# Ledger of designs, part 99: designed miniproteins, single chains, continued (3)

Each design is a single chain, and the fold is of that chain. pLDDT is the mean over its residues in the fold that is shown.

## One batch from the design tools (miniprotein)

Design m11650
Fold by ESMFold2-Fast:
Structure m11650 (fold): chain A 63 residues (1-63)
Amino acid sequence: ASAITGEQARSLYYAVAAAIFEREGREDLAKKAREKSTVPPLEAAADQIDEEGREVIIEAFEK
């Protein structure tokens, strides 16, 4: 069983996405991601995501 709820997983996803969008200069997308997150942007986690992972997150968010 997962120790993380679906709500926590979604919040973490949006927090990471917000940090990525801020780094890419996509301020509108970063603001939308922050509105859906219950935690601050996760800059440290975003730093550990490779280019492939970053693309997956961006594409999933834009759908």
Scores: mean pLDDT 68

Design m11651
Fold by ESMFold2-Fast:
Order: structure tokens, then C-alpha cells, then sequence
Structure m11651 (fold): chain A 83 residues (1-83)
């Protein structure tokens, strides 16, 4: 099996931007901008917090079942990181 790809803040931002465009979700677009701003500021705590909010919002948008949504978000982030 292939090793797990590292999910970087840039990957999280790209995922949030893609999901915002696909779903028309303004909050996801705001979160993408917030994580990019936090990275530019070197604010590791903000990067972590906003990344968590992206994950939570993505689960809400992708599936009504939180378990399914969490698994799908994790898989999509890992696939994007590997690309």
C-alpha cells in the first residue's frame, strides 16, 4: 500500500475552495481565505482551528451521516495531498 500523503494547510485551503465552488457555500469560501491568511501570518494555532472548521463544515455539506462525511472528507483530503 502507498504511504499516507501529508495533508498540508495549502491542501486544506484548496479543498475548501473546491467545495465552496462546487456547493456554492460562502462559509467554506471564507474559511479558505482565513486559512491562507493564517498561513501567511505564521499563526499555527489559527491554521489548526480553521482547518478543524473546514473539516466540520465539509462533513455537513457532504453527508447527513457524520461518520460517512468524516470518512469521505478524510479520503478526499488525502487524495488531493497525493496529487
Amino acid sequence: SLPAAEVTPEVVAAFAERLAAERGDARMAELAAEIRAAVAAGDEAAVRDVSGEVFTRAVELIAADPGEGEARVTAELRALAAA
Scores: mean pLDDT 78

Design m11652
Fold by ESMFold2-Fast:
Structure m11652 (fold): chain A 77 residues (1-77)
Amino acid sequence: AEKAIEEMEKAGKEALERGEAEGPDAVRKAKQELQDLSKRLAQEYLDKGDYGAASAVYIQGSKTLEELDKLEEELKK
């Protein structure tokens, strides 16, 4: 579980940094990539019967998507 959460946190940090440097279009691409990553990792854990890890991946992904949404709104100004 810890490794999946760390991978999600790392991906989220990189997405936020890329969005800040490259602007709103980069944020949109990063949001889509993060959604795809969250679904893939969660499905891998579900397939293994690790519902706790799958839930943790979705929760972490949702938090990062919320941060990306805030960044996108700030960059629209």
Scores: mean pLDDT 78

Design m11653
Fold by ESMFold2-Fast:
Structure m11653 (fold): chain A 59 residues (1-59)
Amino acid sequence: GLEEEAERGARSAREAALADGADEAQAEKVGRNTREAILAGDHERGMEAGVRGVIEAGA
C-alpha cells in the first residue's frame, strides 16, 4: 500500500544519503521528508525531495 511505498522510499533515500556521506541525523531527516511527501500522495515529488536532500547533505 501507500504506507509501504512511503517506508521503502524513505529507507532508500536514507541509505542513499548515508552512501553520499550524510551523517545519521541528516539521513533520518531525508528519509522522513521523503516518507511524508509520498504519504501526501506525491510520490514523484517525494522521490525528488529525497534526491535533493541527499545532494544537500552530501555537499
Scores: mean pLDDT 72

Design m11654
Fold by ESMFold2-Fast:
Structure m11654 (fold): chain A 99 residues (1-99)
Amino acid sequence: REEEIRRAAERAREAAEALRDAAVAVAAGDEAARAELLAAFRALIAAGDELAELLPEKARLIATRTTAVGILAAAAVLERDPALAEEALALAEELVEEV
């Protein structure tokens, strides 16, 4: 159980890092990074869903935080502001620490 939570948290962190990197790249004009952005976002949602199943008492918090991370990453791309992508990663890391 604790091993499963740790692995899901690690996947969420890795997905958030990939999402941050892809969002920064797309914001800088690298259209090729869009596929990576979508893949990272899907991976983050999947990891969040696993965490919510393992920690049902925190399911609502996990769902709202992963959604907020996705919104910040999308905003970074739309506004071409890499600082929003860094905020998305910071929020995801805070969630992972909560495990």
Scores: mean pLDDT 84

Design m11655
Fold by ESMFold2-Fast:
Structure m11655 (fold): chain A 63 residues (1-63)
Amino acid sequence: GAALEKTLKLIGETLALIGEIIDLERKLESSSDPALIAELQKQIEELRKKLEELLAELKSLPA
């Protein structure tokens, strides 16, 4: 039903965001420029906020 479809979509979006965070963390690990490091950290924080929103939405669905 619609609830299952929404759950699967949210799981897919969650996994995609985790992948993006990992990619940015890899860039952060290889970076030596303080300005670039700060920008990458900001981008990671923004993606983590989106991840929290998706996780909150998943928690609001029936178990």
Scores: mean pLDDT 82

Design m11656
Fold by ESMFold2-Fast:
Structure m11656 (fold): chain A 77 residues (1-77)
Amino acid sequence: IDSVEVFTKLALKYIKEGVSEDRAMVLGNAASLAVRGTPEEVAKQLAKSMAKALGIEVSDEEIDEAIEEGKKLAEEL
């Protein structure tokens, strides 16, 4: 399973759906980390750190949904 492919497809999907580029990248990165085997709690902390660096706020729920979506997408790749 290519975690980079999950990142790219999910981030582009979010951008196409009207999500900001920064938010799409944070959420896509969290999903990619989880898909490649990073524990979900670690992926969430890294996503929150990235969001703070970009000056945006991302909820735990948004990150959880992105991780779940990424795992589903990985099953179809």
Scores: mean pLDDT 82

Design m11657
Fold by ESMFold2-Fast:
Structure m11657 (fold): chain A 87 residues (1-87)
Amino acid sequence: MRKGFVLLVAEVDGKAVFASKEVELDDNIDETLRKAVEELVKELQKKYGKVKRGIAALFDEDGNLIARAEFEVGEDGKVKKLKIERF
């Protein structure tokens, strides 16, 4: 298995906040990105408060874009709408 990196920008109170995570790349790219987004949103909400929406991008260790996601967060703080596009 090879390394990947998720970069995420999210909106908190009209401001952009950023988070990143190293992930393990396998054939289940969509699940890898979904789990990373859910974890990073939880981390950002603990630090900054309520996340409204964001985007995330998954890169390989050479910096190639593999996939991106757009998401919304519900009033309960959970990711509700996650749309993934693969490259």
Scores: mean pLDDT 83

Design m11658
Fold by ESMFold2-Fast:
Structure m11658 (fold): chain A 77 residues (1-77)
Amino acid sequence: SNAAEAAEVLREQVARKEEIIEELVKAGASEEVARKAVEEAVKLLEEAARALEAGDMERAHKLVGEAVAILKEAVEA
């Protein structure tokens, strides 16, 4: 199902957290701000993956949106 596939993609992003931190630093974030933002985003993505597995697409979408917002703010800060 697309929900199971989406949850797997989110877990793969969680596994790549150090690469995401490095990309945010290259985009202009400080290392401290990037690491904090990615750690918060990772927690939201893990919760979103669980929501997808439970069939709660609305909650999963909201949590992914919150994670993306945190990462965008890290680059702008």
Scores: mean pLDDT 81

Design m11659
Fold by ESMFold2-Fast:
Structure m11659 (fold): chain A 56 residues (1-56)
Amino acid sequence: DAAIEAVRRAAAEAFSGRAARTVAGVGEHDILEAAKQSEEAAREAARRGVASLRAA
């Protein structure tokens, strides 16, 4: 399902962002901002996935 795949992709992206924050040294604020956005995207995708499942 496209919704499930979108959620998994967003989650993987958020996970990668969190790992990058641990390594941070150059442009720390830019890295944190990107990671925060990816986390919000993953959370939003998960909510959309749940909504899609509810509608089914």
Scores: mean pLDDT 63

Design m11660
Fold by ESMFold2-Fast:
Structure m11660 (fold): chain A 77 residues (1-77)
Amino acid sequence: VEELIKQILEGIPYLIELAEENGDKETVEKLKEIEKLLKEGNLEKARELAKEMAEKGSEFGNIILDALEAIEKLKKE
């Protein structure tokens, strides 16, 4: 579980770089907020932001949401 959170945190900087290259400041800001929330251990808020991004059609949101849902499923079991 902790290993999966670490993998997400390691992946977020790459997603931020891609969003910055595309000039998508809103996605960059949301990804930075998710990174901050994950570092604080606030998985619920991080998941809510990722879900909001995914519902708006963001592939970045979908990637993070899928990873966070996998973590929740493993913690619940």
Scores: mean pLDDT 77

Design m11661
Fold by ESMFold2-Fast:
Structure m11661 (fold): chain A 110 residues (1-110)
Amino acid sequence: EELRKKAEEHLARGNKLFDEGKYDEAVKHYEEALKLFEEVDPNDATPYLNLGIAYLGKGEFDKAIEYFEKALAIDPNNAKAWRALGAAYSAKGDFEKAREYFKKAQEIEK
């Protein structure tokens, strides 16, 4: 109960910092949110997806991919996670994998 509220507060603060381009600070808040969500709602893919997006913003593409894969392990029908995975592979220059993952996102959204 109280842990869930703290997890949501860290997620909201992380989102605000991310929108301000403060990716390192956003990551710290998303990491705290993840730790709390693992205790209260371990099937919520949201903190993994947000961590992946923050690492993608920092240019840490391999770490972003790891978090997107964790999000997809929890929720394989998350079209946003598939699109984000495609964006990470595109940023690495792997356009074949990027195309595959973008196609997967589109098929889920149909």
Scores: mean pLDDT 85

Design m11662
Fold by ESMFold2-Fast:
Structure m11662 (fold): chain A 57 residues (1-57)
Amino acid sequence: DEKEKKEKLLKEAETLEAIKEDNEEMGKKFPEGKERTEAAVKKAEEKKEEFLKLYEK
């Protein structure tokens, strides 16, 4: 059932991409808080790397 696990992770990755895009749009509206939205994007990236580490483990 490893294939099912990968498919689930792929869906999560797509969700993260949508979230990032949304955050980027929000950052444009208020550049003052853009640095905070960028921090949130970085956190999402780190989570993706954690998933990869699970496989490499």
Scores: mean pLDDT 69

Design m11663
Fold by ESMFold2-Fast:
Order: structure tokens, then C-alpha cells, then sequence
Structure m11663 (fold): chain A 70 residues (1-70)
């Protein structure tokens, strides 16, 4: 249970941080990035339930979408 709980907590933190960023950034583009980040975090969690890895995977997807901002 501990790994699953830690992964869930890390994902909740990622969502909170991402939501704060969405309010300041390109909302339309970042909403799509947020959804993709969520999917990436869940996929990573299924194979490697590691809170830091979940955050890193989600962040990488968000930054990719922000980098393609146009």
C-alpha cells in the first residue's frame, strides 16, 4: 500500500502544481498537456510505482506541450 499511497500523493501534488500553472499559462494548450501528463503518470505508476518518477513523467509531458506552444 505504501508505494501506491506515495504515488497517489505525488500525483495529487503534480495536479495541484499544474493547475496553478494553468491559471497563468496558455490554458487551452496546457489543459491538453495536463491530461497527457495524467496519462503518462498513470502509465509510469503501473510499471514503476515511484512518486518521484510519477512527478518527473508528468512534468516532462507538461513541459513538452508548453514547448510546442503554438
Amino acid sequence: AARAEATEAAFRQLVRDARKYVEDAIKNNLEEGLEKARQAAEAYSAQHPDPEGVLAAGRAVIEHYLGEAK
Scores: mean pLDDT 64

Design m11664
Fold by ESMFold2-Fast:
Structure m11664 (fold): chain A 75 residues (1-75)
Amino acid sequence: MMSIEEALKRAEEGGKKMKEALEKMKSGEIPVEKGIGLTLRHLGDAIQAYLEAKRLYEKGEASKEEVEEIGKYAG
């Protein structure tokens, strides 16, 4: 299973790429269909990282602050 550090990095990357895809879709740099697909893919990655972080917190392997930070990218 991934570490809390790996979950944080995955969530940050997912959130960044999701925002980038959404911005490019809104600006017309990419087609809406492609933008939606990319946004959903990267959001999915961030959600997976958040669920893993919650599991680590429940086991006492992560802090509340780390889970909250990851959650910002998944919401």
Scores: mean pLDDT 79

Design m11665
Fold by ESMFold2-Fast:
Structure m11665 (fold): chain A 119 residues (1-119)
Amino acid sequence: MPSKEEIARKIDEAVRAHLASRGAEVESEIEVEGDKVTVTLRIRTAADPAAVVADVVATIVRTLLELGYEVVLTRSELVSADHTVLTFELTAPDGTRYTLTIEIERVSADEVVVTITIE
């Protein structure tokens, strides 16, 4: 089974490739803190932020399904007009479960920050 770091790297690679193909500028950082892995993506684009959010979430879910994970959305929370948190339960083919949190914040008209946490 892929490690949390391998899952994070595949998500980062897939999201950066997809958004770059749409003309967005993406800066990414992967941090390992104990048993938690966090991917932070800073996205600059002239596209509608809601479309960017949808593209990022769809790319992440597709990547996880391609890795053989079962993906279940367990929580969707609109913290504010510019801040959304999505929580997924991931089940690996061997039955191992992980919690995936996707936090999306619009920081300006042309900038979105996405924080992806795997626990």
Scores: mean pLDDT 81

Design m11666
Fold by ESMFold2-Fast:
Structure m11666 (fold): chain A 58 residues (1-58)
Amino acid sequence: MVPHVSPEAEARARDILLASPPDPARALDLAKQVLATLGVPEEHLDEAARVLVEQVFG
């Protein structure tokens, strides 16, 4: 349920973040980098990364 991200890209990003959990202060930056490499447009990265981090790490 990450906005502007395909289900496949969301699943892949989640797997990457869970395999190597970042420290909490770096979670948003890492999520943005991962989503950008999966083709999420720059204008949607902030919202998508925030939602992904909230869903994965609480």
Scores: mean pLDDT 76

Design m11667
Fold by ESMFold2-Fast:
Structure m11667 (fold): chain A 60 residues (1-60)
Amino acid sequence: EPLLAVVVEDYEAKTPDELTLKKGDRVLILEVVDRERVRVRNLATGEEGIVPGSVLRPIG
C-alpha cells in the first residue's frame, strides 16, 4: 500500500528518472529503491520519479 508523505525540503531533479519537488508537496511513496531513495508520485502534478527519502516525512 502506498505511503503518504509530505516534502520537507525542496529537491531539484539531477537525472531524468528523478522528480523535482517543493517543500509542502504531498506525495505517495510507491516503492523503496534503496536505503536512500524512493519512487514517489506527486499528488499535485501526477508525475512520478525517484527522490531522496531524506526530503520526505511520512504522514498518517
Scores: mean pLDDT 83

Design m11668
Fold by ESMFold2-Fast:
Structure m11668 (fold): chain A 58 residues (1-58)
Amino acid sequence: GSLTEAARKQAELIVKTSDNPEAIELARQGIEYAEKGDEREAMEKVVQAVLIDLKSKY
């Protein structure tokens, strides 16, 4: 759905723009799960990546 597509785009942005290695690794895992069709795992990893990336900025 649109949420899964938005999550994938967010993960790709984190991989390209984040300075946090943990956030990048979680985002990469989210993309890999999305490519395998594991939407639940993809969303979980992307949410974790976003939270870690945001926490590293504040």
Scores: mean pLDDT 81

Design m11669
Fold by ESMFold2-Fast:
Structure m11669 (fold): chain A 61 residues (1-61)
Amino acid sequence: GKELEERAKKAVEEGNDDEVLKIIRELVKRGDFESAREVIAYAAEQGHTELALEGLAILKE
């Protein structure tokens, strides 16, 4: 959910890619694909293109 999404967005802003990917995996594991997509979109909007592509790969698995 929302708390994990907000934590992931903060991690994007801090450049903590490992934490962002960990949260995306947790959201996907929980079936929260909507929050996972929001995190990926936010990473792309902030210019973290490689991170966003890695997140999309997790979402598509």
Scores: mean pLDDT 84

Design m11670
Fold by ESMFold2-Fast:
Structure m11670 (fold): chain A 63 residues (1-63)
Amino acid sequence: SEKIQKYLELAKEYAEKAQEYGKKATELALKGGSREEILELISETARYMLLSITYLSEAKGLE
């Protein structure tokens, strides 16, 4: 199904974004960076991970 494929592609894209934001947050924290910037990166990590899980769940519900 074209819709299942689209949702799986979105789930993958958002998971990859979450991983990148999480890595940036960790690297910035290790360098003693800004608290505000680190918290923003953590927030973005959580948001993209939630989007990834949501689209993955929707794709599996359509099988």
Scores: mean pLDDT 90

Design m11671
Fold by ESMFold2-Fast:
Structure m11671 (fold): chain A 69 residues (1-69)
Amino acid sequence: SLEEEIMQSLIRMAIAIGDARLAVRIARKALEQGLKVEPSLLQEVARKAREQGDEETAEEAERLLEENL
């Protein structure tokens, strides 16, 4: 759907600028609205957050990945 495409683009943008916390918040909002988020994007967010030492954001991304699968 168009809304899914927009949300996924926003997640990719947040990842590109190094804001894993923003990326996970966008992904959470998309999933709350019943939109699909690619599992690979959630995995990428979790990896980026962990690399930055942000365990809270990494755990949130992993939780969203479990809910999406």
Scores: mean pLDDT 84

Design m11672
Fold by ESMFold2-Fast:
Structure m11672 (fold): chain A 88 residues (1-88)
Amino acid sequence: DLEIETVAALAVMTLSIGIKYAEKQGKEELAKKLRELRDRFVEAVRNGDYDEAIRILEEAAKLFEENGYTDFAKSLRILADRLRELAA
């Protein structure tokens, strides 16, 4: 499904940009946790486990929000909602 693939690619890009911002601000532990979540997200999508992929995006969004990255958190929640609609 091209639409699911597109949403997944946008989620990976959003996570990757957020990771770089965390690294630039010296938040290395946050960046490490976000990289682990991104890797788990990619594996969940590869396996067709969209329920797990959605959970991971919501976990990453919460982690961004708790660290003051509200825009990244909002973007990931929008992508999680879209993935939920497409995978239903």
Scores: mean pLDDT 89

Design m11673
Fold by ESMFold2-Fast:
Structure m11673 (fold): chain A 66 residues (1-66)
Amino acid sequence: MEEERRQRLIEEADRLVKEADEAFKNGDYEKAAEHYRRASRLYREVGDLEKATEFAQRAAAALKKT
């Protein structure tokens, strides 16, 4: 994978996590779950399996609050 593409995907994932954290804090658990799930997929695509697993779990936790 080219480094420029990898870096852009990581930056997008980081942004989605910030938006998910804000949505979760505001009680918008459905939006938080969607953003965490999208971030998890991007981390998986770049091979960061630890973060992919973490944010998949956070998405599931957010869905349980709906």
Scores: mean pLDDT 85

Design m11674
Fold by ESMFold2-Fast:
Structure m11674 (fold): chain A 66 residues (1-66)
Amino acid sequence: TKIRVRVSDDPVSFTASALILAGTPGSKVTAVGEHELEGEFEGPEELARETVEQINSIPGAEARLE
């Protein structure tokens, strides 16, 4: 399961999103651009959905499952 994250021009939003993705068990995190991250998960989709909700709680960050 893949999570894509887009962040505002605020670097704090990028760092916070990256930390949440990296903190999720079984994740691999890739910076796709200066304002875009991708997280790849081998675990349950439910865990990926919870990670999306956590990132979406950050002002200026938008996450979705792909």
Scores: mean pLDDT 76

Design m11675
Fold by ESMFold2-Fast:
Parts: C-alpha cells; structure tokens; sequence
Structure m11675 (fold): chain A 76 residues (1-76)
C-alpha cells in the first residue's frame, strides 16, 4: 500500500511539472499494485484512472482519456 501511494503521489507531481511520460509510468505502476491488492472496483483505483485520464488528455490522446474517465466513474 505505502509503495502504491508513493508512486501515485510522485505521478501527480510529475503531471504538475509537465513530465507526462513519467506521470503515466508512475500511475500505471500504482494502478497495478492497487488492482492486485484492493481489486479493480476500489476507490483508489478510480483515483489513479482519473489521473491517467488527465495525462492522456494533456498528451492529446482524447479517446483514451475519455475511456479511462468513464471506467473511473463506473467504479464510483
């Protein structure tokens, strides 16, 4: 848990600094850990998916961003 939370926080920092590739990698690592430990329908998984959606939006990948945001909303 602590490792996934650290990766998620580092991903948010990378996103704020415009380091979109690093933010994506960090969010994907956090997502993998949260899904394995908490299951795919946990609120923390939704938070990471929302972060990934923002990264893809900033990268101009709007269709992928929309899909990630919809998945996050389905969780809650």
Amino acid sequence: MEEAEKLFEEGKEALKEGRYGEAMALYLQALSIYVEELGPEHPKVAEVLEGLGEVYEKMGRLDEAKKLREKAREIK
Scores: mean pLDDT 83

Design m11676
Fold by ESMFold2-Fast:
Structure m11676 (fold): chain A 62 residues (1-62)
Amino acid sequence: SMADIRAAIRDELERAERELVAQYLAGMSPEEVRRLWEERLREIARKYGVSVEEVRALQAEM
């Protein structure tokens, strides 16, 4: 269902955020973190067959 897909996207976003926060705290630059975050949003969008804007909307609700 769409609810199951949205839950899966939220889980992926939470994992991506935790990974990138850990990398930032380990010394990754803010510019590189932003670049990798945008790349991850596009990968999640492709994986679930949704738009990047839908992934960003879900992230904004969290």
Scores: mean pLDDT 86

Design m11677
Fold by ESMFold2-Fast:
Structure m11677 (fold): chain A 80 residues (1-80)
Amino acid sequence: SLKEELEKALEEAAAAFEAGDYEKAAEYASKALELAEKLGDKKAQLRALGLQAEAYRKLGDEEAAAEAEKKALELVREAA
């Protein structure tokens, strides 16, 4: 199911981040974001965006990190 794929993508993103594979962490977090958007799961979208931002910062990609943070803030504003 999409929910099981989402949970796996989030787990793989976190595992890659802990392993220091920040490129792979960003890739899995991006996949998790797409799945969370399809499911309408705002909590999972926020988690995926947080993982993207942290991974991009570790890679030195401040622009990509800022875009992920901007999307997260927009989601919080929409939910409030």
Scores: mean pLDDT 87

Design m11678
Fold by ESMFold2-Fast:
Structure m11678 (fold): chain A 64 residues (1-64)
Amino acid sequence: MEEAREQAEKFSKRLLEYLKENGPAKTLEEKIETLKKLIEWYKELGLPEAKEYEESLKKLEEKK
């Protein structure tokens, strides 16, 4: 993978895992905001994973 894509994936995975591990201490609201930031970042980089995160965001917003 290209350097930029690899960096984006590592950052996103780390951040999402952090939120999952701290899930009981974090609000659904915080998770939604984090996903929004990740989606915009992936879109800026032109990475196809942006669509997967958009789907995840919709599922989380559904619970709000």
Scores: mean pLDDT 67

Design m11679
Fold by ESMFold2-Fast:
Structure m11679 (fold): chain A 96 residues (1-96)
Amino acid sequence: SAANEQIAEAAEEAARRFEELGKEAKDPAAQTAYLMSARRFRDLAARIKANTELSPEERLQLLEDRAKAAVQAAEMTGDGEKVREIAEEAIERAKK
């Protein structure tokens, strides 16, 4: 369904944005954190696409859990603002 595709696409877009942040990062620790977030969102998108038995609600919950984990990890590295924006946009896109 379109809703299931939107949730997977939201995760893929979040991954692309984290890849861009990793490419632009000057600090090695920040680069590693962004690239790890990108990989985890790509892994999530692949899981959502592969598991046809997940409900739209379950897929949204998985995206929300990943977004929360990314924000929490970013708070440990100091610059959480862009990570929070990416997480919030992904959730908003997935819901509509």
Scores: mean pLDDT 78

Design m11680
Fold by ESMFold2-Fast:
Structure m11680 (fold): chain A 80 residues (1-80)
Amino acid sequence: MPVAVPSGVTISGNTVTVTLSNTTDSNERKKNLDDMENKLLNDPNLTQDQADVAFGQVLMEVLRATRRRLPSGTVININI
């Protein structure tokens, strides 16, 4: 079953914008999650606590998108 993965993450103020893709490749999933985590942890406008909250919320939205079968290219805005 294809699962949703973050293919792009942008941060602007207190909003994290996530663009989704779908994959069946576990290596692609790992890379996309690692890329997202690195982007959040290295954002100079986020504290470590804010980065941890943002990461958790993005993961929850990715899981919801997988359950709902959202198409690749879906954009989700998350307030942190």
Scores: mean pLDDT 75

Design m11681
Fold by ESMFold2-Fast:
Structure m11681 (fold): chain A 100 residues (1-100)
Amino acid sequence: SLDEDLVAAGRQLLEGAEEALKNGDYDTASILAGFAAAMAHLDPELVARAYLVYGEALLKQGEYEEAIKVFTKAIEIAKDNPELRSRAEKVLKEAQEKLK
């Protein structure tokens, strides 16, 4: 279906975003993660994972306030996945500490 094709495209974009983040290409990671979240909107786990990558890219670029908003969104979306929720809470705390 179109929805399955969009989720598959979102997953591929997320893989690219994760690789870009690992390589320190935070601009590419941010863009690809944003598109991944939009395309995978019917898969909450993929959306939460995409928001984690997007928030971490923002955090690495010094966009602490925006990173906090994105990680908070990831926590809300990851409600049924304790592992993703725990990861999001950890990076949210890191972003909050940067504002002190």
Scores: mean pLDDT 87

Design m11682
Fold by ESMFold2-Fast:
Structure m11682 (fold): chain A 55 residues (1-55)
Amino acid sequence: SLEEKKKEIEELYKKEVEKQIKESNPKSQEELDEMKEIHKLAVEEGYKLLEEAAK
């Protein structure tokens, strides 16, 4: 179902975001926060597209 797929995608996105932040090895706390914001926005856009496609 769509809801189950969305949950799996959400879990995978959280894991990928954490991995990307770790691999990027941010030089400062400000850079870390910036990376988190960018990834959060990307995930939110992905969810919006998924929800639109499901309507």
Scores: mean pLDDT 71

Design m11683
Fold by ESMFold2-Fast:
Structure m11683 (fold): chain A 88 residues (1-88)
Amino acid sequence: AAPHRYVATLTLTLPRGVEPAEAVVLTRPDAQVLGAEFEEAKRTETPEENIYEYVATVVALGPLERAEILGTDGSVGEGALAAPEPLP
């Protein structure tokens, strides 16, 4: 199998005082993650909540199911994976 790059934009909305905890990549059992990078692209702060936008870039052999960002309170931020791109 050839390696592919997967990109997802993830949105996580958390109450004030709750922080992002961890990033998770979900794969099929026959897939191998070669590299994963999660970058905070934007943070919007309001009096009631913080909205975080992350860009996940994952290089893998085999298909990925999704990427998620977790909050310390157990909140989950998700985004659709873009179509995989073959690496040059």
Scores: mean pLDDT 75

Design m11684
Fold by ESMFold2-Fast:
Structure m11684 (fold): chain A 58 residues (1-58)
Amino acid sequence: SMAEEKEKLREKAENVIKAAEMLRIPEAVKLGREALENIDDIELAKELIEKAEKLLRA
């Protein structure tokens, strides 16, 4: 279960990074990369991904 949650978060972070690179939003790229680096901290990774997604939808 935890391994599956980490895999989903990793995929989501990678997708966010790709979208942020295409949109040229460097702050969202950095947040996505930080989420990958902190993937073992599920709560922190989720928070970082949510912040990046907010920037992509602004």
Scores: mean pLDDT 85

Design m11685
Fold by ESMFold2-Fast:
Structure m11685 (fold): chain A 142 residues (1-142)
Amino acid sequence: SSAEGVAALERLVGRELLERAREAVRRGDWAELERLAEEVAAHGSAAIPPLIAALSSRDPAVRALALLALGEIGSKDPVVREIGVPVLIKALEDPDPVVRAAAARALGKIGDPRAIEPLEKALEDPDPRVREAAREALEKIK
C-alpha cells in the first residue's frame, strides 16, 4: 500500500517535511519542493532505500520529492547516479505531470547523457510544465 513507502521516508525525515512537500506540490512551489529535496538528500546514502520505497507511493508529492532527492544525491555520488538514472528515466512516464517534471529536473541536475533521448521525447509531453523542465534539463546536459 501507499502507507509503507511513505512510512519509510517519514521515519527518515519526519512527517512535517512530507506535509510541507504535499503543500508545495499543491501550490506549484518548485523552489520549496527542491529545498525540501535538498534536506532529504543531506542524509546521503542512508536516504536511498527509503527514497526507492517512496517511488511506489500513491501520493504524487511523495514520488516527486523522492525523485528530486535522488537527483541531488546522484549529482554528487556516481554509485547513486548509476542506480538513479534508470529510475528517473522511467519516472518521465509517470501518470502525474508533477512527477514527470520532477524526473526531468532531477535528470538535468545529474547531467548524465543517457537522459538526452528520454528528455527529447519529454519535449513533446502534453503538459507544458514537463516540456519546460525537459528543455531546461537538456540545456544543462548539452
Scores: mean pLDDT 89

Design m11686
Fold by ESMFold2-Fast:
Structure m11686 (fold): chain A 61 residues (1-61)
Amino acid sequence: SSRDELLKLIGEILRIIGEILDLERQLEKETDEEKKKEIEKEIEELEKKKKELMEQLKKLK
């Protein structure tokens, strides 16, 4: 159902937000420059996924 799809999208968005927050906390504590770049890339990819899911959410009525 459209409601089940909506709830699934919301759940996925919230999960991604949680992952971004966890990675941001890791980035604050990281001292290795190469690992910092890897974490920053992971955050960037998650932000892209979040944006895509939010766009899908906007199209649901």
Scores: mean pLDDT 85

